# Designed miniproteins, single chains, continued (3), part 76

Each design is a single chain, and the fold is of that chain. pLDDT is the mean over its residues in the fold that is shown.

## One batch from the design tools (miniprotein)

Design m10801
Fold by ESMFold2-Fast:
Structure m10801 (fold): chain A 88 residues (1-88)
Amino acid sequence: GEEYARAAREAAEAAAAGAAKGTGAGAAAAGVAAAGAAVEAELAGGEEGGERAFEAANEAGLAAAAGDGEKGKEGARRAAEAAEEAAR
């Protein structure tokens, strides 16, 4: 439970760091990491938390693909929050 939530948070933190670079490559990396966070959140806390984390990661991925690092970072933050909730 908690271990997977921690991994999800770490992946989301990596996503936020990638987004903060403000480059297309950084934004793409943020999207990928946010998607990883969603997977870990699903493993950590079950179905409902995982669904919310996946939705946030999908939005982050779309924002990253569009080159909007700020939206990617926000999506990663939401994914991390959902992962922490899922771990409870």
Scores: mean pLDDT 62

Design m10802
Fold by ESMFold2-Fast:
Structure m10802 (fold): chain A 66 residues (1-66)
Amino acid sequence: SEIAAAREQAKKAAEELRRTAAEIDAAADGTPEEVAALAARAAKLSAERAALLDRAQALEAAAKAA
């Protein structure tokens, strides 16, 4: 279902977020550019996860209304 797909994508985004956070921790002594790139990726994945969860909730609400 579309709801299940949205939730699965949110789960994947959360896993990518966790991996990116670990890379940021590991790159604490890296260049400012490397740290900035990882932080930007984490921010992007966080926003994607939030959007996918919002979409899943909207789809559930629509299903109840039908």
Scores: mean pLDDT 81

Design m10803
Fold by ESMFold2-Fast:
Structure m10803 (fold): chain A 78 residues (1-78)
Amino acid sequence: SAEVELLKKEIEELEKKFNEVKDELSEEQKKKIEEGLKLLRDVLEALEKGKPVNGLYGSVPLREKVEEGKKLVEEGLA
């Protein structure tokens, strides 16, 4: 699906950027990025297994988990 393909590309770009700046980041920044990427990967797996983007991941909508994961990565890279 278009959403699965988009999320895959977004995760790959974020992982690439993380690897490029890894040595310049604090341990707290690295932890935030790793937490965000893990969350995004967990959502990607749920979507690949056929859950809709507005479906639940536990008690939280998948869309909100994507936004949370992206926010953690962006905060870690700042």
Scores: mean pLDDT 78

Design m10805
Fold by ESMFold2-Fast:
Structure m10805 (fold): chain A 71 residues (1-71)
Amino acid sequence: SEEEKKVDEEINRLAEKAIEAVKAGDLMTAAAYVLGAIALRVSSENAGIKVSKESIERVDEAVELLNAAEA
């Protein structure tokens, strides 16, 4: 659906921005993008909109990179 496509595109955008921020050493900005991606996923799934496995995996990658960088 159009809604699924828009949500998937935005989640991927936020996850990519988070990964870029981690690589740049900007952990606060990275955390903000990760939170945005997670919030969008949760709210979309609550509304019955399916998020792609690929987008979920990108968010998981961003979370893993952020956690590793903060340790």
Scores: mean pLDDT 86

Design m10806
Fold by ESMFold2-Fast:
Structure m10806 (fold): chain A 101 residues (1-101)
Amino acid sequence: TRYIVADFELEATGDPAVVERAAEAVGRALAAAREHGVASPEEFAELVKRALEAAGLRVTRAEVEATRRGDEIVLELELEVEDPATGERARVRLRVVLVPA
């Protein structure tokens, strides 16, 4: 079974440079999941974390909540990220609706 992103809401707050990089990284993960899909909500959460790490950000906290609503899954991610070079930080809240194929 594959899931694609049908809808999303993204909020990022904190140090402006980290917020911008985190939002761009999450945007790339969302685009990949929309185009290619993911096998599970867990794979989507890992995709987001990998994208943030690839952008040079350290994920210091990750909270993941998945709720099934019929054939769709509502996934809520709350992440704290840090630029290890500067110590600047941001908080990212991402809600996505995953639907089959």
Scores: mean pLDDT 87

Design m10807
Fold by ESMFold2-Fast:
Structure m10807 (fold): chain A 94 residues (1-94)
Amino acid sequence: MLESLSREELEELAKELEKKREKALKEGNLLEAGKYSMRLGNVYEALGDYEKALEYYDEAIELYQKALDEGVDPFTAAANLLGALTNKVTTLRS
């Protein structure tokens, strides 16, 4: 669980994931960008920053939906979209 990491470890992980997300977005890699947005949501949720976690889950939802719409690995995109929606709903109820 991410909650087992120190605050400092979570903050460093977020910085690395933000760099990877930015690179994936710049390269137009929707699935990779969505993956990093999902992981950022998980990290901010572990930090107790639910507003920021929701922002990243919303971004992942948009990226995976766009991948689905463009026919980019539709089964993987659909599965990841469901995961992002589940994480958003769970965070909203926390």
Scores: mean pLDDT 85

Design m10809
Fold by ESMFold2-Fast:
Structure m10809 (fold): chain A 57 residues (1-57)
Amino acid sequence: SKEEKIKEVVEKAVELFKRPGVTPEDGARVARHLGEKYGLTDEEIDKAIEEALKKAA
């Protein structure tokens, strides 16, 4: 489902943001690419990345 795809993008972004040596910009870029591959809109991807940044803090 779309909700499952959004959840996967959030979880991937959180993993990347917590990974040593990965900048927030690089993590967001990889997560955006995954969201685009899943056919998510820019708005859905931006929201997922924002949620992931809050979870990784």
Scores: mean pLDDT 84

Design m10810
Fold by ESMFold2-Fast:
Structure m10810 (fold): chain A 89 residues (1-89)
Amino acid sequence: MAEELRREIEELAARATELAEEARKAYEEGNYEEAIKKLEEVIRLAREAAELARRAAEAGDPLGEAYARAAEAAAEMAEEKKKEAEEKL
């Protein structure tokens, strides 16, 4: 149901946020390879959250589209940060 999808989206978002913070710390420490790996996982989780959010919208969740846009923005931001880290290698 839409409520179950929302729970999964929130869990994915929380995990992605933790990984993004770990990636930022790795980048600041000069561990660019680790930052890239963490950012790749953030991108994957954000893309998965966006797909679930669109499914939640189809199931009648009025916030599904907003969650999908937020997840897509998070993925784009992580992709940009990954490119920055790759430039340091």
Scores: mean pLDDT 85

Design m10811
Fold by ESMFold2-Fast:
Structure m10811 (fold): chain A 76 residues (1-76)
Amino acid sequence: SAGLEALREGNYKEAVEAFQKELAEKEDARTWTLLGVAHAKLGDYQSAIEAFQKALALDPSNRVAQLALEAVKEQM
């Protein structure tokens, strides 16, 4: 996906925009988790927390989102 390609290349702002577009087409926990990672890389910790919480609302057992949320909260 365009979001994953941008994230892999370190283009975090482009990744955010691409993941937001992907979520508008189809919402899933993985894409919310990736959006959270992109926000965290930009230092947008509040937006990252919101995205990880959305991921956990869809899939409470998503360990990546659980660990990422804990890590971001510890940095605030």
Scores: mean pLDDT 86

Design m10812
Fold by ESMFold2-Fast:
Structure m10812 (fold): chain A 70 residues (1-70)
Amino acid sequence: SPVEKAIFLLEKALKLVTNPQAKALIERAIEHLRRGDVETAIELLDQALTLPMSEEAKKLLEKARDYLRG
């Protein structure tokens, strides 16, 4: 499913993200996705993308968000 693909990409991004606030937002987004709350997960990912991270991590978050939006 798109949700499972998004979670897979976000778990990969967590291994690259060192900023504690960004990491917490991504972990919260995964938790909301596991509960079926896609809208809140997208909002949390949009917030995480405003924080410092590598280009590789940013692309993983953007691709995960694209799967969630269709």
Scores: mean pLDDT 90

Design m10813
Fold by ESMFold2-Fast:
Structure m10813 (fold): chain A 70 residues (1-70)
Amino acid sequence: MEEAKKAKEEAIEVAKEAKKLLDEGVITREQFREISELVAQALQAAADGNVEEARKLAEEARRKIEEAKA
């Protein structure tokens, strides 16, 4: 249960960062959509108790943010 909460918090943080970057013009709408889809999948996986998948999806979303910044 605690691990699932942590995975949800991480996904929410990634979503907040992506929204801020979109508002600042650092990333495109298309990049924001890709990141948001990964965050939504991570939140669903965490809700299903699949913490391992949730973590992987959150990491992919974070990687997309870094790729967009490069």
Scores: mean pLDDT 81

Design m10814
Fold by ESMFold2-Fast:
Structure m10814 (fold): chain A 56 residues (1-56)
Amino acid sequence: SMAEEVQKKLYEQILEMAEKFLKEGVSEDDVVAYLTRSLGLSEEEAQKIVKEAKEK
């Protein structure tokens, strides 16, 4: 569906942004806080994104 395609692209963009923040020295906790507070993600979703970003 169109919604699934949009979600995949947004996920990839958020993941890239999280990776850049971590490379620039932002703490994992601060990245999680940004994703939850600014983008409305759940804590579980934010933690998964940070974990994936660290593996790259």
Scores: mean pLDDT 79

Design m10815
Fold by ESMFold2-Fast:
Structure m10815 (fold): chain A 79 residues (1-79)
Amino acid sequence: SKAEEVKREALKAVQAMIAGNKDEAVEHLKRALEIAKEGNFPKEIIDYLEKALQAAEEGNFQEAMENVSKALALIDGLE
């Protein structure tokens, strides 16, 4: 499902952030956001993914991971 794809990309982004790899984290967050937008996910989920992407681009991995966590919790409510 698209929810599983978004979750997969978001978790890869978290793994990249834990490894300190900003470019890889940003790439996976962009993919998660693209899939969520194409799947017409609730605006709240898209907003959290957009905040996560912005934070990751700024190197603020704590804020990025917090926003990913919030998006993932909402996605679990869709399945």
Scores: mean pLDDT 87

Design m10816
Fold by ESMFold2-Fast:
Structure m10816 (fold): chain A 90 residues (1-90)
Amino acid sequence: ELEEDILEGVVLIYVASLALAANREHQTGEEAVEAIARELKERWGADVEFTEDPRRLRATLEKDGYRIEVEVEADEEGHVRVKSVRVTRL
């Protein structure tokens, strides 16, 4: 549980840094979410789940006996935020 909490914090910081960068570089929430999805898929190796809303994504990664789930959403003003991070041991 403590190890899961530490990993969850590290993942949150990482994804929050991606959201901060995307908000600075992109004008729309759709573009910001797309940039984050690309980074998570290409550099982190996560499975990115497309939703019907292009302003939302869910990414999952199973690695080293853990399942990591990340949700990201853009608001009506186009600002993207980390909605949730969850780490569970497999």
Scores: mean pLDDT 77

Design m10817
Fold by ESMFold2-Fast:
Structure m10817 (fold): chain A 77 residues (1-77)
Amino acid sequence: VLEEFEKALNKAIEAAEKGDHEKAREYAEKAVKLAEELAKEIGKEAVADILKKVAERLEKYDPEVAEFLRKKAEELE
């Protein structure tokens, strides 16, 4: 789950950097679905921290997707 979660987040960042906002959103949604399962393995706070860090990185490329990830991180806390 961790590897798939990391891959989805990296793909979201890559898409956002290229200006592909549709793909960035799609990968972010995939990561969020994996986040709930991963939280059972490493804890909700750890997953929320990862999502917040990725959201911060995404904010300059895709603020809407960044906000989506930040909101989901808050839901996990």
Scores: mean pLDDT 81

Design m10818
Fold by ESMFold2-Fast:
Structure m10818 (fold): chain A 93 residues (1-93)
Amino acid sequence: DPVAEAYRLLDELLELGAITPEQAEALRRAIAAVVEAGASEEELEEIVERLRKVLELVKQGADKSKIQAMLEGILTYLETLAETSAAANAAEA
């Protein structure tokens, strides 16, 4: 389940102190919005892959600024994906 895996990765990032509780909540809400908008399994797997890359960099001791930039990029991607998926699903109604 890519949604469960994405949430698990967010929990691990929070536990490692790589993200704040506020960032974790924002990312969880954005993922939930993408799911509600009807994103494909492939799109959900891409979210998981992006989060895995952040976790790998955290474990490698990457700079906080780099981690934050990647997290902001993921949030922007999720917001765009939710809007695009919602628009596509509305067009078929």
Scores: mean pLDDT 81

Design m10819
Fold by ESMFold2-Fast:
Structure m10819 (fold): chain A 67 residues (1-67)
Amino acid sequence: SDAELIAEITALVREAKRLIEEGRYEEALRVLDEALRLAQQLSDPTVRGAALHEIRELREEAERLLE
């Protein structure tokens, strides 16, 4: 269900944010890749769009900081 996917995505996003705060950018990107895979499975287009946007923003931040 979308509720179960949202809960898992939320947990992964929180983990990725912690990894970014710790300077562990490569690990954050791996966690965000898993979150992205789950977000693409969301059936509600509004919820899916919001999740994909947040994950994309965090991936861009982690990639920028890795440089």
Scores: mean pLDDT 89

Design m10820
Fold by ESMFold2-Fast:
Structure m10820 (fold): chain A 84 residues (1-84)
Amino acid sequence: MKLTDPEGFEREVLASLALMFASILRSMASKTEDPELKAQLLALADEFEALAEEALDPSTPLKEIEERFKALLKRFRELDEQVK
């Protein structure tokens, strides 16, 4: 079971969080009237969905997934401030 592998469990958690942020970004994009901001939100959502796929691949180092997640989260915060 993946639950007996701490790294496998962390990968599943990161994948779930990435998909959650992708969903939030798509929801934000549907509510914005700014076409440039909408495009940036959708592009970031696509990157979070790609990260979720890579997180579930054990051949990708967990540290690389964590660093990518932090970078995407920083971009999410910057775009979230522009939407509000």
Scores: mean pLDDT 82

Design m10821
Fold by ESMFold2-Fast:
Structure m10821 (fold): chain A 70 residues (1-70)
Amino acid sequence: MKKIEVDSLEAGVQKAKELIEEFKKKGYTKILVTVEFRTTADGRRELVITIEATKKDGSKEIYEITAPLP
């Protein structure tokens, strides 16, 4: 799994859109997007976007994008 940390919510959403479009262009047959809100141990809130892309042969790429919440 590849982790990407961004400095804003807008940057996180934009990065997710870019990755989804790239996977679609590369012929991935299944793209699963999960969005969750997480609270860190120090009480900060963050948005986590997980993108799981699967090819016809069953090979998977997983990206986790973490963005701060205001």
Scores: mean pLDDT 81

Design m10822
Fold by ESMFold2-Fast:
Structure m10822 (fold): chain A 60 residues (1-60)
Amino acid sequence: REKEAEEFLEKNEELIKEYAKLLEADIEAVKKSIKELILSGELTPEEVLERMKKLLEQAK
């Protein structure tokens, strides 16, 4: 799980930066929140990705 969370954060770093800008939040804080959600099992990496993409599309 931890390795999967780290791989997700690295793979989607650009998308996470855009998402953090949209939220007016610190990128490291957003990365930490995403990692915690994946590690706790509240959200899968796929679910996190879908939610971020949906919000970014709505901001257009």
Scores: mean pLDDT 77

Design m10823
Fold by ESMFold2-Fast:
Structure m10823 (fold): chain A 70 residues (1-70)
Amino acid sequence: SLLEEMKEVLEDAVKKLLEAYKDKPEIQEFIKKAYEEALKMIEEGEPVEKIKEFMAKAVEEIYKKAEELE
């Protein structure tokens, strides 16, 4: 189902990001918070395009935060 596919994609992306920033707990916390919000949007039936926009913005913010902590 679309819901299952979206959750799988989200979980895979989150796992990869957490591994990439395993030595940066503040970034890991931000990733987890973004994951919780994205998961909520999926479960509440938000349009796929809105979820994609949120995820894209969250990834941008993660990278920006990572650069600020370097």
Scores: mean pLDDT 80

Design m10824
Fold by ESMFold2-Fast:
Structure m10824 (fold): chain A 59 residues (1-59)
Amino acid sequence: SKAAEEEEWKRLKELTAKAAKENRELAEKEKDPNRAALYEGIAEAMELLPKGLEAAFKR
């Protein structure tokens, strides 16, 4: 059902948001600017992933 699909998308968004937050926190604690940039990039990718996938699947 559409409701079940929406619940799965919410769960994906929750999991990826948590991963993004954790990587943002790692970036803030990281003293190496190259590693900090890597963690920031991972966080950004995690934030964008569910939106990209949802847009592709709802076409």
Scores: mean pLDDT 82

Design m10825
Fold by ESMFold2-Fast:
Structure m10825 (fold): chain A 60 residues (1-60)
Amino acid sequence: EEEIFETLARLFKAAVDYALAKLKGADPETIARLQAEYDASVAEFREREEDFLKWLKEKL
């Protein structure tokens, strides 16, 4: 419930930070770090998606 909203907010922030860094021509190390944070956020969201589907099946 609450955790999925936090995960979505984190994913959105990571995506925006990464996109802005690329747009502004940040150094390659900064871009690589932000890409890693974005990838980690995507992985976290995928894990929460599985938990949500499991919860939904239990309630149906």
Scores: mean pLDDT 77

Design m10826
Fold by ESMFold2-Fast:
Structure m10826 (fold): chain A 67 residues (1-67)
Amino acid sequence: AAEAARRAAEAARRWAETGDEAAGREAVEHFRAAGVDLELDAPPSPEQAAALAEAGRGLAAAEEAAA
């Protein structure tokens, strides 16, 4: 779970910085692997990507604190 959350945050950060839609799709897949199912009909916008990167970091920190 923590590893998937870290990967999700990394992909979302890349999406926010570069606008690469493939990174956005990758972030959604990693969030699903971490147990967070995002219902998106399209790749996230850069604004959504920035929010997802923050959420992924928070999720990874919560997993770390629970260990």
Scores: mean pLDDT 73

Design m10827
Fold by ESMFold2-Fast:
Structure m10827 (fold): chain A 87 residues (1-87)
Amino acid sequence: MNEEGLEAARVAAEVGRRTAPTVELAAAVALTGVGAAAAVSLAERRDPEGARAIGRAGVEAVRAARTAEEALAAASAAANAASALSL
């Protein structure tokens, strides 16, 4: 992953720790964030500007999350949008 992807993964792990009531849910947020960062990195090969825009929006949405469910939804939305660009 590029350095921006690593930062996105760190943000997801931090938000998971802050918002999740269980270790399993915190791990799910962190792993979903890693998957989203990887999807954005793959999308950069097709559309680097679109991939970067999705990555930034995803990180901001995860940072703004007040619950683990919101963080999971934000990371999943970013992963899905990035995957669509990889076509």
Scores: mean pLDDT 80

Design m10828
Fold by ESMFold2-Fast:
Structure m10828 (fold): chain A 70 residues (1-70)
Amino acid sequence: NQEELRKALVEAFRLQEEGKKLAAEEGEEAAYEKYEEKARELEKRIAELASKLSPEEVEEAVRAAREEAR
């Protein structure tokens, strides 16, 4: 489902921003541990969702996610 991929990508973009905030607030080591686990799970989820879609649908989902995450 393209919509599910879009949502997962929005989460990934927002997690990246959250990781930057956590590094500034808690320090790099604590932020790295929390960020790494969540990022790894999210990357697996995105890969699984993308594998069920055409390349064109993946590109559309990425574009929509970038717009929403701004």
Scores: mean pLDDT 76

Design m10829
Fold by ESMFold2-Fast:
Structure m10829 (fold): chain A 60 residues (1-60)
Amino acid sequence: SVEQEARDLINEAMEAISKGDVEKAREIVEKLRKLRPQLSPELQRAIDNVEAAVEKAEAR
């Protein structure tokens, strides 16, 4: 399902951030942005949180 795909991508983005692979995390966020309109409000908020985490990592 699209929701399961989004959950898997969120986990992968968090893993990439934890490993310092900010470029990979950004690529995953771009994929999540495309899926966002099709997802539950809970998953949309989770994506927004991941995007904020990537932006914070990039701003250092």
Scores: mean pLDDT 85

Design m10831
Fold by ESMFold2-Fast:
Structure m10831 (fold): chain A 103 residues (1-103)
Amino acid sequence: GELRVEVADSEEEADALLARIRAEAEAAGLDPSQSTALYDAEGRPVVVVSAPAALMEELMDRFAAAVEAGADSSAEALLRALEALGIELPPEVREHLERAAAR
């Protein structure tokens, strides 16, 4: 499996994306637990993230470091974590995260 970041604009979309990603991972013989939804400060979903265990661990470690370093939102923390890992997102996903971070 590779890193996957998908936009979610509602809890219904986030739940549907998580269910689909986990089902796809299980069908491929991968660990379906290596997926999570990220929320803004108001508890609204922003994105769903899925990655192999080692990459997910590193991404979440960098995310936590970004929060500790003063990232004001989950979207900002995720953008900093992805930049620190040298990971490029599709432009539409990056723009969604930048808009969420500006809220």
Scores: mean pLDDT 77

Design m10832
Fold by ESMFold2-Fast:
Structure m10832 (fold): chain A 95 residues (1-95)
Amino acid sequence: MSEDEKIAERILEAVEAGVRGMLADPSLSVEEVQDGLLELIQSVKAIADDWKFSEEVRKKIAKRLLEIVDEVEKALPEADPEKIEEMRKIIESIE
């Protein structure tokens, strides 16, 4: 595994753990979970851009983030479709 792939894997594991934590927290509203996920996606994009990850690594990140967004949408049926679409657009910009 390349150094970039190893770093990307650790970032994605941290994002998945953060999302699981938010979904498991009954004190968080649907809006707070969505905003938290959006912030995480924006942070991953910033890291990918600043560290100049390869196109191959960026595609792997984008694929995993889309899977996470799909999981959150299924877990939160009251999710705002506009916020979900915004997340997908940011992820597409990582590729």
Scores: mean pLDDT 84

Design m10833
Fold by ESMFold2-Fast:
Structure m10833 (fold): chain A 93 residues (1-93)
Amino acid sequence: AAQAAWRAGDYEAAAAEYEKRIAADPKDVEAYVNLARAYLKLGKYEEAAEYAEKAIALDPKNAEAYRLLAAAYEKLGKLEKAKEYLKKAQEIE
């Protein structure tokens, strides 16, 4: 369901499906990562940062979550935080 919505470019439907997945399994790291990415596509940068942070809390070695957090902070104009988290992603890889 979520992947079909994502392939169609329906990021609002994709976000709703990932939120449903998180409600069923609050430790689904991939659901948090994909939800953060969906919010980033929707221009909801505060929500993107929130869910990327939750993914990092569950899996602190997930480089993609740090990249999404950096992208969200860049869009929010928090350039120093964006640089810090991008560096963290690079150190993990």
Scores: mean pLDDT 85

Design m10834
Fold by ESMFold2-Fast:
Structure m10834 (fold): chain A 98 residues (1-98)
Amino acid sequence: SKAVEYLKQAIENAKKGIKSLEEGKFDEAVKYFEQAAENARKAAELSKDPEVRRLYELAADTFKQAAEYAKQGKVDQAIKYARLSLKLMEEALKLEEE
């Protein structure tokens, strides 16, 4: 589905954002986390299941938090929120595949 395509894009962007943070590339990490948040938001809009939609919405919000911490150079907090969002997206993928 188109929602699953956006989900996979959000996961990929989140992983790239984390890698950019680990490399000290904060501006790049911010862009990746903002892209991941937008992909999660688009997946939420396309989701017909309220439970799956809520996971996408929560992931979008936590990706936005990761971007905000990255802007502040707070690497540990940015990674924490990015990993939380990634876990939420992985749970959404399991529900989409059932």
Scores: mean pLDDT 87

Design m10835
Fold by ESMFold2-Fast:
Structure m10835 (fold): chain A 74 residues (1-74)
Amino acid sequence: MTLKEVIDKAGLGTGIRAASAVLEGMLAGNLDEGIKKAREALQEGADRGEVKPEDVDKYLEEIVKAVQEQLAAA
C-alpha cells in the first residue's frame, strides 16, 4: 500500500497524524518516538471505530515502510 492509501484507510485525520509522527521522528533520527506517537494516533482512531484494533499494527508498519521508502528515494 502507498502512504496515501494507508492514510485514506485509517481515516484522513488519524492517518495524517500517524504519518506525520513517523516522518518527524525519522527526520529527527528518533524513529522510536515517531512510531510511539503514530501508534497512539492509530489507537485513538481505533477507539473511535475508524480502524480495527488488529489493523493498527498493519497500518503502522505500512506507514513506516512508506515514509522510509520516500526518504530513501530523496
Scores: mean pLDDT 75

Design m10836
Fold by ESMFold2-Fast:
Structure m10836 (fold): chain A 89 residues (1-89)
Amino acid sequence: MGRELAEEAIEAAERALEAARRGDVTGAIGAALRAIGAEIEAELLGVLEIPEVREALEAAIEAARAALRGDLERAEEHLRKAREALERL
């Protein structure tokens, strides 16, 4: 469960970054909201108590936020951290 939510958030953040690279602001917003939704679900299910799940979700959301700001370099840095946390899970 926690791994699947972390994967969903990372996929959503990747979509937000790709939408931002294309100048698709609406697509980037939709993807970012999906990443936030995964974090809310993780909190409700109690899986944020798992440090690696929490780290991956927080990094994925920061990546989506950076993409929304047009900070593509920061978005890529945060996505890398999210993937590293997921690999340790």
Scores: mean pLDDT 85

